# Ledger of designs, part 68: designed miniproteins, single chains, continued (5)

Each design is a single chain, and the fold is of that chain. pLDDT is the mean over its residues in the fold that is shown.

## One batch from the design tools (miniprotein)

Design m18348
Fold by ESMFold2-Fast:
Structure m18348 (fold): chain A 95 residues (1-95)
Amino acid sequence: MERLRELGERAGRELAEALDRALAGELTEAEVEELLARAREVMELGPEAAYAAALVFGLQQSRAAAALNLPTAQSEAEVEANARAVAEKLAELQA
């Protein structure tokens, strides 16, 4: 359980960093393909890893949006609800 959460959290951080680079125009096509492969791998690890990845990714994106005064900045509760929805959908697809 905890190991899957750690893997998800790491993937979420890496995805957030890569999205920041993509928005800056620094990401190559190969790096985008690698990102999609990483996201797919996390989903295959199961709902717990997907939840952890979505939570960390959402929190980092919300902080970045808040720093830029963007209206897409979300509360921690909203990020947690979104992460839970992702995990629930994945669990249903695997049932």
Scores: mean pLDDT 71

Design m18349
Fold by ESMFold2-Fast:
Structure m18349 (fold): chain A 98 residues (1-98)
Amino acid sequence: MEENRKNIIEAARALAEGDVEKALEYLSKISPEGLTVREMLLAQYLEAVALGLKKWEEHVKKMGEYFGLDVELFDKLRKAIEAKNPEEAEKYAEEILS
């Protein structure tokens, strides 16, 4: 669903802006019906980052590896969030979803 993709990308951007509440609001708008594996895993990853759940964050990355996702893109996204760079976070979120 195109709407799920938009909400996930906006959540990544909000995290990079330092706005955890806004990120969680975007993630709450995601419909679990019709999610791709990429969308589901990125949404769960962003929620783990937002909530500071480090073990869950690493678990989602490992799950992504099992499904053939590029784990390096998750690391780049995480660094963009830490660097407070919303444009870079949006870019890597889009690459993960492609």
Scores: mean pLDDT 86

Design m18350
Fold by ESMFold2-Fast:
Structure m18350 (fold): chain A 68 residues (1-68)
Amino acid sequence: KEEGLEKLVEATRLLLSQPDPPPAAIDALVEGYLTGNYKEGLNRAAEAARQAGHTDLAEKIQALADSL
C-alpha cells in the first residue's frame, strides 16, 4: 500500500517537473491514485501541480480528491 503510493508520488513529481507533461501520463497517475483510494496522495499531487504552475490541472485533481 505505502510503497505503491510512494511510487505514484515520485512519478507525479517527475512528470510535473516537465513544462508540458503528457496528458496520458497524468491521467494514468490520477487513475492510480483513484484506484488505490489515495485521497491524501491526490491532495499532494494537486499541490505539486499548483507549485509547478499547472493551475488548471491542480484544480481538476483537487476536485477528484474531494470526491473520495
Scores: mean pLDDT 76

Design m18351
Fold by ESMFold2-Fast:
Structure m18351 (fold): chain A 79 residues (1-79)
Amino acid sequence: MVAAKVAEIERLTGEAVAAIRAGDVERFRRLAEEIKRLAGGNPEAERALDEAVAAAEAGDVEAAVLAVGKAANLTIEGL
């Protein structure tokens, strides 16, 4: 069901934002990978998730938050 997938993406995105703001890059990367699985071959969403992980690993929290939010929106639009 589309509504259940939207709720799951929103939950994972919120947890990823909380994790990176707390400095937990490992948890952020794991959550981003879960969102990437839900993106289901959307190349723009997958690229945004790769950008989010790269920003998180570089210590750019704001870029990581923006990129994961973009990926979540693209994934939801593709449902």
Scores: mean pLDDT 83

Design m18352
Fold by ESMFold2-Fast:
Structure m18352 (fold): chain A 72 residues (1-72)
Amino acid sequence: MVEPAEASRTALKVVAERGPDTSVDEIVEETEKETGLPVDEFGRRVVGHTVRTIRELAARDPDAPRRGAALA
């Protein structure tokens, strides 16, 4: 199964590329494509938490999600 840290990294990357309204399903699909491994229920929760955090950062600073992706 996909490591939670890898799912979080992919969430940061995808949101930086597609915007903070990117769905959890899109991020899960991209993670599975990159790793060749299935994302479990815990991985989906990690993605959801990461997306929520990025949306909060975007509300304060529109470039913050891009900086987060660069650090991941």
Scores: mean pLDDT 70

Design m18353
Fold by ESMFold2-Fast:
Structure m18353 (fold): chain A 77 residues (1-77)
Amino acid sequence: SRLRELARAAGLTEEELEERKEALIREYEAKGVSRELVEKLLEAIENRDMEAMAKYAAEILKQMGEPAPEEFAPVTP
């Protein structure tokens, strides 16, 4: 997976990777984002699914009450 590859390149163990994932999830939960959405985003990153990643990132920003950036705009021509 992309996330595991990046962690390996950074010299992180699987334990450290899981701790960082949990820390990220807790950070977003503290901002009012659902755990499920953060987990979906992480899964999309692991699968290198850029479309799903953009979709879940936009939904996370929406739950935080922030406007979606142009690159994550849910607009098809």
Scores: mean pLDDT 69

Design m18354
Fold by ESMFold2-Fast:
Structure m18354 (fold): chain A 104 residues (1-104)
Amino acid sequence: MEIEKLKEKIEELLKELKEAARAGDRERFLELAAELNKTLEKLYELIEEDDVELKKEIVEYAAEAARIAAEFLAKEKKAYEELARAEKELPKILKETIEAIEKE
């Protein structure tokens, strides 16, 4: 009964984690990732030594979470590259703005 409830919670958290990653909601993503990690730890503590099937399911949940995290990090990296590009162009924009003011 407890194991089934934890599995349902993990599946719901994974779904919400995908939605947060898609939305670019960093704060929500981090909160959901923390809750997922705690839920996975609780499930792992309930495993009996011979429960190979449940251990496999936990590995599969962790692998899915890692895939979602990798996709989110790839999206953030692209945003950082755009910011770095803007920072390189900023000195040119500032020089052009100063010249325009001095001509008035």
Scores: mean pLDDT 71

Design m18355
Fold by ESMFold2-Fast:
Structure m18355 (fold): chain A 59 residues (1-59)
Amino acid sequence: MEEAEALVEELPADKRTILLVAIREYPQVLAHLPAHFEEIKAIEDLEELIAFIRELIAS
């Protein structure tokens, strides 16, 4: 949990808000953050980020 929290803090405020909401609703997202952090960080479009997180939730 602490590792995932530190990763979220590295993101811009808009991305942090999206990830924190996703984690609150779908705690399984935390398990995917370390493996997928570079992909999340590279996504500039918020709609693409939401779609990516939805795929992680569905996995």
Scores: mean pLDDT 74

Design m18356
Fold by ESMFold2-Fast:
Structure m18356 (fold): chain A 74 residues (1-74)
Amino acid sequence: MSEEQREEMEDAARVLHAAALYVVAKKAKDIEGLREAAEAAREAVETSKNEELRRQAEEIAREAEAAAAELEKE
């Protein structure tokens, strides 16, 4: 595996990790977990060199932030 392929796999893994945190936290109605998911997604946006992965991570961050805000209004 090349270094470039390894970096892309690492970027994809970070996006998948953020998505998994988001799904679990949303199901549990866990505000802190949703904030953690948003933070992980924001980190993926900053570190990823792949435009599509950055776009997916930004979407996860926005969704997690919105879900946390809605739960706070309960």
Scores: mean pLDDT 82

Design m18357
Fold by ESMFold2-Fast:
Structure m18357 (fold): chain A 88 residues (1-88)
Amino acid sequence: SMSAEDKKKKLITAILTDAIVEVAREFGLDVGEAGLKAAEEARKLIKTEELKKIREEVYKKFKETFETDPTEENLRKTLEEMKKIAEK
């Protein structure tokens, strides 16, 4: 079976993936079939109310950066902050 650390990393990746794909689609970006599939699989892991709240916080953080100043540097910093939010 997967270790607790591997499960945690998988959940963090799922939360980030689903949030990023949602924001990209809201801004009319084509995320491709791979992106849509990744978001679909990610949503299957985000089942609890606690995880949904974390995902919403991550989504808001990414959306704010994307709406204000989506430079490579700012997106990189935001991804680091999103990862910290998703870590319990």
Scores: mean pLDDT 82

Design m18358
Fold by ESMFold2-Fast:
Structure m18358 (fold): chain A 73 residues (1-73)
Amino acid sequence: SLREELREFALRAAHQLRVARPDMSKEEIEAAVRRAVEQKAISLGLDPETARQLAEELVREALKAIDAGEKPP
């Protein structure tokens, strides 16, 4: 589903940023991943309001998963 693909995207983006940018705070990573997911969702045809709401949910899910030791697919 679109939600599952965006969740995987968020998980990969968050993991990649944590590895590539160890200088970034958790808040900075959260903001960067949220923006990336929002932009991706809009590019896939979601309206900006729906994209923003979905990005908020998926970023929190992805960060919790990474903090729990889950690696991206």
Scores: mean pLDDT 82

Design m18359
Fold by ESMFold2-Fast:
Structure m18359 (fold): chain A 102 residues (1-102)
Amino acid sequence: SPLEKAAQAALEAIRATLKEHGLEDRVEVSVSVENGEIVIDFRFKDGRPLTDEESRALAEAVRRALEAAIEQLKPYENDPRFKELIDKLREALAGLDAGLAA
C-alpha cells in the first residue's frame, strides 16, 4: 500500500537520523498505519529529560520522516484518499521547520 510504503520510509529516515546522532539506544521508535493515518511513537529510555542537543536531533529525525513520507505519497497528491493526509504532513513539516529555525 502507498501508505505502508510512506510509513516504512518515515521509519527508515528516523532510524538513520537517530543513529547519526548516537541516539539509537536512547530512543525507541515505531511507525504504524492506523485508520488511514501514519502514527509515529517515540519511547525514551532512562526517563531523564532530553538535552537541547538530543531535542534538536529528535526534531531533525521527525523532519526527515515527514519529508520521506511526503515524497513517497507525492504520486498520489491528487487522490482524495491521500490529499488530507499529505496536507497534514506538509503542515506538520512547516511547523517543525519554523521551530528548528533558531
Scores: mean pLDDT 80

Design m18360
Fold by ESMFold2-Fast:
Structure m18360 (fold): chain A 79 residues (1-79)
Amino acid sequence: MKAPTITNLKTTSTSISFTVNGDSPVLVSLVSKSGKIVGTETVNPGETVTFTGLEPGTYTVTATNSDGKTDTAEATVPK
């Protein structure tokens, strides 16, 4: 499988949105700065993922395919 890629990362005061590319399926996880898993989704390539209702802070997005290959991005939700 090809490694997944995270693109089009956008933040609002309550949300993080991004597009995941690569070979399906891709497991997406959103982790807070403290290491708490805030959300997970399984997505198909080219899908846009949106996590809403987020508290202000820094989050790490990780996309993982079934081969265990990953891509990560950091996003900050402002106050």
Scores: mean pLDDT 80

Design m18361
Fold by ESMFold2-Fast:
Structure m18361 (fold): chain A 71 residues (1-71)
Amino acid sequence: SQEQTAKQIGQDGSKLATDLIKKGVSLKDAIKKAGDYIEQKAQQAGLSPRQVADAVQYVKDKADQTNKKLS
């Protein structure tokens, strides 16, 4: 389903962003790279703008939490 696909894309993007932050990439750059990943995968999967926005927000929240724990 598109719901399961959107959830998986969000989780994969979150892992990408958090792994980058743990390696010393800035929060801004990590979110940008994960956002680019989500945009590409969402376009391929035919996700709605709302599903894309939700996936991006999920990544931002997880990246922010990880960044705060490392600061």
Scores: mean pLDDT 84

Design m18362
Fold by ESMFold2-Fast:
Structure m18362 (fold): chain A 60 residues (1-60)
Amino acid sequence: MAAFRMVDRDGDGVISRAEFGALVARAGRAAQTDALFAQADKDGDGVIDRAEFEAFVASL
């Protein structure tokens, strides 16, 4: 998905908490970053892979 590639700025194939936080902060929801990250990080590994990201956006 194009959105995942745009957020994955370092091209490591996952979205870090910092990259996710920047996206959430742009929406004015920086205070909710930890809660939203926990919802997206389904396996609790501290990063969001493409499948987790797509599942998260599909739930909105």
Scores: mean pLDDT 69

Design m18363
Fold by ESMFold2-Fast:
Structure m18363 (fold): chain A 97 residues (1-97)
Amino acid sequence: GPEVEALQQEAREALERAREHLRRGDVDGALEHLRRAFEAAKRLFYDYDDYESAQRLLEEVLRLARELVARHPDNLEAQILEGLVALELGVINLISK
């Protein structure tokens, strides 16, 4: 429905902004937008049972969080985000089986 489409669009826009901030070396900006994408993806999964979109979006959030950790290995907030996103992907994979 329109709410699902809005969450998918919010997550995609947040991911694009995260990429822009990551390219500029703005760690805090990248983290803010990755968290927005993560929250939208979780809502797609938990509130709307949109497992396919949530899985795809969480995989992209995880990829970008891993890039951020690789560039800034001492950034605890980035490491925590990577761990939380990996955990949610694990949950989706278990439920989708």
Scores: mean pLDDT 89

Design m18364
Fold by ESMFold2-Fast:
Structure m18364 (fold): chain A 100 residues (1-100)
Amino acid sequence: SREEKLEEMKKLLEEKKKEIIEAIENNDIQTAKEIVDELSKELIEFAEELNDSGFVRWVRYAKKEILEALDDKNMSKEELIKTVEGAVEFLLERIDELKS
């Protein structure tokens, strides 16, 4: 079940990344923020079930990075998308380390 949960977390991240990027492309920053908040809550719940406090801290870090970028009125859509992609890639790499 641990391996299956880690795979579910990766699929959730990849799916929600696409939804966040779509919201940004549509100028729907409020929807993007709501998806980020919901994704973060779900990932923290998974991390708590796995008793991994380190992953909880990484999720909080990634959430903060994305939300600060979404609140930056001077940031372009391209820069917002790159920030989301970087934060998701960071979390995917952390999940792969947990599978080892």
Scores: mean pLDDT 86

Design m18365
Fold by ESMFold2-Fast:
Structure m18365 (fold): chain A 98 residues (1-98)
Amino acid sequence: SEDEEDRKRFEKIKKLKEELLKKVEEEDPEKAKEIEELEKILEETFGEEFAVVAAGNIAKAYLDQTVDPEEFEEKFKKELKELAEKKGVAEEEKEKIL
């Protein structure tokens, strides 16, 4: 079943996100907390699947020494703002994401 494959794929993504966040917490507990807060806001706005993938990618950027995590976050926040505008999210809610 396609639904079963999607569920198993998502469960693997969740585990990877949790492992990445744990590594971020070991390096910078404040940053891990910021990512968790952002994930919660993203889940309320875009749904759980989007929030988990986004949080995992942000955590990975902070752990990957070949990627500039600040540049990644700025680009991600810009794309997220554009997506929020396209979905008709209120200006007040966009400020919580940025």
Scores: mean pLDDT 73

Design m18366
Fold by ESMFold2-Fast:
Structure m18366 (fold): chain A 86 residues (1-86)
Amino acid sequence: SAEERLRQIEENGKLFREKVLKVLLKHKLVTEEEVEKILAGDESLQPLLDKRLEILTEKMKKIAEEEKLEATPENILKILEKLLEE
């Protein structure tokens, strides 16, 4: 059903967002306090988050280039997992 597909997309999006936030936190691109405010829906932090995501995206592009990975969702997840372990 359409409702089940939407729920799956939202659940997958939530898990992806949680992984991104964990990577940002591990690499000191955000603080635990900033993550807490973002999760609470503080939109004033959106410009900061966008800038930090740009830095993360540059790091991920370099890893993808070094490992010769295409920018597919599956490869993006692999790079995020690698960054979480480093």
Scores: mean pLDDT 74

Design m18367
Fold by ESMFold2-Fast:
Structure m18367 (fold): chain A 92 residues (1-92)
Amino acid sequence: IKKGADINSLSEEEILEAVRRAAELLREEVEKSDIPEEVKKEVFEIIDKLLNAKTIEEAEENLKKLIELAKKNPILRKAVEEALRKFLEEAS
């Protein structure tokens, strides 16, 4: 439905699919990490909202919350960085 887009203007469906994939990768990295249980619960709540996001606006809002939480938690920040790196490698 969307025209052939550059990387900066993906269709809404493509963006939401990418967000879901990145959220799945992040969940795996968080599960493998030594992040405290209370922080893991907060992150999993955000991941669940990202997986269920119906609009780009909802996805962006929850991604901003995740980034803010990662700024306060160095171990979580590294998990986010690894998940993003793996996602970008897959997207090639």
Scores: mean pLDDT 77

Design m18368
Fold by ESMFold2-Fast:
Structure m18368 (fold): chain A 91 residues (1-91)
Amino acid sequence: AIEEFEKAFEEFKEEVEEFKKKLETLKDVPEEERKKIILEEAAELTEKYLELVELLKEVAKVDPELAKKKGEELLKLVQEVQDAIKKALGL
């Protein structure tokens, strides 16, 4: 449970960094194409987030304090992704 979560969480962090880098490359892409790419990438990150939430529920059964700490870290990453998307969409 804990090991599976930590592995998935590290993978998610890497995917978030790759997503941020990809957003920087999209600045010169036409708005309609940019929007499509951002939505597709965001959908993939959302699926990963939902997997982490399920793993976090299992961690909470074993170590509630660790689950709380990791849940707060995960929410901060989600906020960073939302802020990056808003910026890239000119919102």
Scores: mean pLDDT 82

Design m18369
Fold by ESMFold2-Fast:
Structure m18369 (fold): chain A 140 residues (1-140)
Amino acid sequence: SEGLKVVSETERKLEAILRRFEQGQISPEEAVEQILEVVKEAIEEIAKLDPVEQLRALFNLAGTVILTVVRLYQLGVPESLLLELLREVFRLMAETMPAAFGGIARAALHALEELAQKYNLPESFVERARRVVEEVLAET
């Protein structure tokens, strides 16, 4: 799948950024900025695909973004930066496939709940992250 190839390449790039952050080579602000740029480029490539491949790619990318945000939270990145990253990413997804965004948002919220339980995330953070996705959905 062309869409899944874009997601796989995006995951590889995100892992490289996370590693550099874990090694203290970049700041939290730089890590979030680089992640946002990589995800924006992925969404732009996905926008060029047919609707079936766009849908598949955006569903998988939403899960990848949620996992990346959870990992950044565990690494001590400030919550405010992570909530901004989520808002920008999900707004771009909503703009790319507005008719399908409800499904994408529900998949993202499901991934957030599963990861929150698995990694014992603070309820306050999970509620604020959920609110960001729900606010973007309400704007769509």
Scores: mean pLDDT 89

Design m18370
Fold by ESMFold2-Fast:
Structure m18370 (fold): chain A 75 residues (1-75)
Amino acid sequence: MKRKEIEEEKKKILEIIEKEEPKLKEWVEKKVKEGKISEKTGEELYNGTIESLKAMADSIEKLELENLEKKEKLE
């Protein structure tokens, strides 16, 4: 896999996250409105989830880049 392909894959993951952000926000707002969670808990849940998903995308990129470097050393 080329470095450009790894960058394109990360971009696709980030695009999925951006598409899901509105759905997560609506779900959190609905739970707050229903009294199932507090506004503070909803804000922490939303922010924490988005940060975790972005951190996962960064970790995937790092692992793929490390694998690419290892393969280049074998050539």
Scores: mean pLDDT 77

Design m18371
Fold by ESMFold2-Fast:
Structure m18371 (fold): chain A 79 residues (1-79)
Amino acid sequence: WEEIRLTDARTGEELGTYLGKKVGDAVLLKGPAPESSTPVVHAEGVGYLLPVEIKGMDYTLLIRPGVLVDREELLKKAL
């Protein structure tokens, strides 16, 4: 897991720092993060935050528009 700093792409306000790892073309963040329909910025570009539950644990998926993520790969990476 790596530290990933998130900012709001529209306002430039810092949303926080989260533990995350790359899963294909998406990033899986550990724990709950604010749900946002606005883009957020991180080290690898711009995306959206989506809450996900994996094996009873709260995670947040950071995805770019049009990116799909394999559910089985997410389950493997989450642990």
Scores: mean pLDDT 65

Design m18372
Fold by ESMFold2-Fast:
Structure m18372 (fold): chain A 61 residues (1-61)
Amino acid sequence: SSLIDEMVEKIEKMLKEGASEEEILRYYMDFVRENRLSEEEQKELAKKLKEVMDKYKEELA
């Protein structure tokens, strides 16, 4: 959970600094591989990332 929370916070910061959706997704994929996240952790992280990205896309639109 703490590892997932740190990753989400870093991605939120990257989005606020203007990182592209593709850069965020690549960072996510690399993080999952490097830390060998379980399927449950991957689903939790993906859900949180989708919520963050959708929120920022709608706010900018």
Scores: mean pLDDT 74

Design m18373
Fold by ESMFold2-Fast:
Structure m18373 (fold): chain A 95 residues (1-95)
Amino acid sequence: MKVFRAVHSSIEEALKAARAVLETGERLGIDVRVAVFMGDDGKAYTLVAVEDAPEEAVEEIKRTLEKYADSVFESSLDPEKILAAARTHQAWLDA
């Protein structure tokens, strides 16, 4: 599993990133989970979890995310906990 976190200048760019990543995952036939949320700092965030995919597919997802993001980081945090927090409340990193 690979987990990426992206920071965006606006919610509109975060939503574009989420859609592009999901479309890329569907085209590649891989399972991708995406969460979009606003932080207390007023920035938009995208969290992407990629399950059991070939390295080339993971890199394509990352490149797709980078097109719509100010920065992209590989996360070492548990993606299920982060995704649950991102979906249910405004806490993002400490979920």
Scores: mean pLDDT 73

Design m18374
Fold by ESMFold2-Fast:
Structure m18374 (fold): chain A 64 residues (1-64)
Amino acid sequence: MKEKIIEAVKALADAGLLSPETAEEFIKKINEAKTQEELNKAIHSLVNTLDDAGRDAFAEILEK
């Protein structure tokens, strides 16, 4: 599951919905998450950083 979330973060950066620097920070946090709780916190922080368009794109990528 981490791999799919990282792919989604990269896709958001490629689409210009997230800066490359912010995307790199979230990829690092996701990779460093050792528990499901830590992973959920990283995802929640990411979603709160995104606008409506970014959240919609993120959800669509994860559904695939």
Scores: mean pLDDT 79

Design m18375
Fold by ESMFold2-Fast:
Structure m18375 (fold): chain A 74 residues (1-74)
Amino acid sequence: SRRALLERFALAVIAQDEEEARRLGRELGIPEELVDRALAAAKGKTRFPGDLLAAAGAASSGEEAVRIIIALLE
C-alpha cells in the first residue's frame, strides 16, 4: 500500500539507509534533492519524534511525506 511505502521511506531516512531511501524516493516520485535533504536532516540524530512514521504514512503523496519529515527534523 502507499502508506506502507511512505512509512518504509521514513524508516530508511531514520536508519540512514541512503540506497533504500533513494530507491523508495524514486518509486514514490520524490525529487532526489528532497530525499538528500531529509537524509541530511536525520544524520547524527539519535532521537526522533514518536509520531514521525505515522505522520509520513498519512501523507497524500511522497512529496508531502518528505516535507513532513524535513519539517520535523530541521
Scores: mean pLDDT 86

Design m18376
Fold by ESMFold2-Fast:
Structure m18376 (fold): chain A 77 residues (1-77)
Amino acid sequence: SLDELVAELERLAATLPPAAQALFREAVRHILAGDLGAAYAALGRAVAEARAAGTPEDLILRVAALAHEIAAAVEAA
């Protein structure tokens, strides 16, 4: 469900540095509001911040994949 995808993203994002966590949360808010342009901009910044902080690449890809799954679920409605 959409709620389960959002909850899983929030759980994983909580393990990230605060700057990256805030940007992933911002991306999800934009996705839920239907603003994909703002969402992808925030997602790009979130990934860049996580990489700069030395976050493992597999974790970054998993969080990004969840954001894309949330976007797909919203667009399918």
Scores: mean pLDDT 86

Design m18377
Fold by ESMFold2-Fast:
Structure m18377 (fold): chain A 61 residues (1-61)
Amino acid sequence: EIKYDLKDAEAVYVVKEVEVDGKEVEVVEKIYETHNSVEDIAASLNEEEVDKVVEEILKKK
């Protein structure tokens, strides 16, 4: 595997579209500090993390 050092990137943020009360809402979530690869970052994103994002949106009401 190729390892790239992402020195300039402090964190990777993913914009997720989640449906809350029938509306699509874009949520920006910090998934990881960028230091390896995009695939590693994507693999760290779990279903529980999605649930947390949805819960934060619901609290926004």
Scores: mean pLDDT 52

Design m18378
Fold by ESMFold2-Fast:
Structure m18378 (fold): chain A 76 residues (1-76)
Amino acid sequence: SREELKEKILDLLLFHGPQSVAQLAERLNLSQSTTSKLLNELEKEGKVVYDPKTKTYSLAPGVEVERLVEAVDRVL
């Protein structure tokens, strides 16, 4: 589903750090067009931030902290 793909994007950004559309598309086995659309939705939702200098997306600071805490809680 679209929500499952968005969650996979957020996990990839959490575990691998800032990534380009091309890197995320390759990891997800999706087109760059589809990946870009999902990233635009995540940016609108305030979950990711785009850096035009590096041409990469990263987790929004608050989202990164929340997801790190959630990951620790799931293994403890």
Scores: mean pLDDT 81

Design m18379
Fold by ESMFold2-Fast:
Structure m18379 (fold): chain A 77 residues (1-77)
Amino acid sequence: ALAEAVAAFRARVDALVAAGEISEEEGALIRAALDALAAGDVGTAQRHIDAVIATGNEKAAALAEEAARTLLPLLPR
């Protein structure tokens, strides 16, 4: 379900921030994208994902893109 998938991605973001593999700023952008996806706001989510990609951190970008690919098909009708 969408809520469980969002929660799983949030946990992954928190783990990467705690490990120092992504910054708090990158984590906050991915969390904001997850919030937007959970709300069905694809345009806001894409803006946050683009901001993550712009940071140049490959792990942050990969996680944000994976979240979009996984969650977009799960959006409620």
Scores: mean pLDDT 82

Design m18380
Fold by ESMFold2-Fast:
Structure m18380 (fold): chain A 90 residues (1-90)
Amino acid sequence: SAAELAHLREAAAQAVAELRRLAADPELQASLSEEEIEELARRAVGEADRLAAAGLREEAARLLLALADFYEAIGRLELAEEARRRAASL
């Protein structure tokens, strides 16, 4: 439905903005626990999967690329590469 697609797009935009803010802020990055990083990643991947399933592949790719940039910023280079590969496969 149009309402479901609007909700998914809004949630995706918020998730992208959050990940971009985190990637740009080393002080905020330093405040995150391993558990918080894992939860952020789980949410981002889950949201990207829902977007892709709904046919919103461009939004899904943007979210995965934002996650990759966040991973790169915190030194998780292997996870960043995996997220970029996932985005490219959409």
Scores: mean pLDDT 89

Design m18381
Fold by ESMFold2-Fast:
Structure m18381 (fold): chain A 78 residues (1-78)
Amino acid sequence: MKETVLVLGGAGPRGLELAKKLLDEGHNVVIADRSPERIERALKELPEAEGAVVDPSDTEKVRELAEKYGVDRIVSAV
């Protein structure tokens, strides 16, 4: 079944590897990171993903982001 997955720290090396696997499996992926520049680079490599700027330690903002995108699963790569 197709899920929407939020990858916290998804613009880093481990997060990008995970995001690629999730996209290959047919899921929707939201790449979340503190750095707009790292998100821009990640989206150039994975143009099918969406990017979102958030501090992964800000639990309230992460929750709001998950609700906005209809996220089924949150995975941490930080």
Scores: mean pLDDT 82

Design m18382
Fold by ESMFold2-Fast:
Structure m18382 (fold): chain A 79 residues (1-79)
Amino acid sequence: MSALERVEAHELARLDALLRAAGLERTDDVQAGRATLEKLVEAGAISEETLRLMLEAGRLFRAPSEEALERAIAVLKSQ
């Protein structure tokens, strides 16, 4: 594995931990996962590049509530 691939894996793991801490749940539903990531991009919480990397890595999440989604947006914007 290249040094760049290791850095990407570490950053995705960090984002995964932050989203879980905010109350988002892992999902295998690609449509639901993409919709959640698109909402994070629209809110300015993550970049389009981060969305692409999370989709490629299969790190998909769904929001069980609007409060969980809003908390995730707030946490990501503070990073």
Scores: mean pLDDT 78

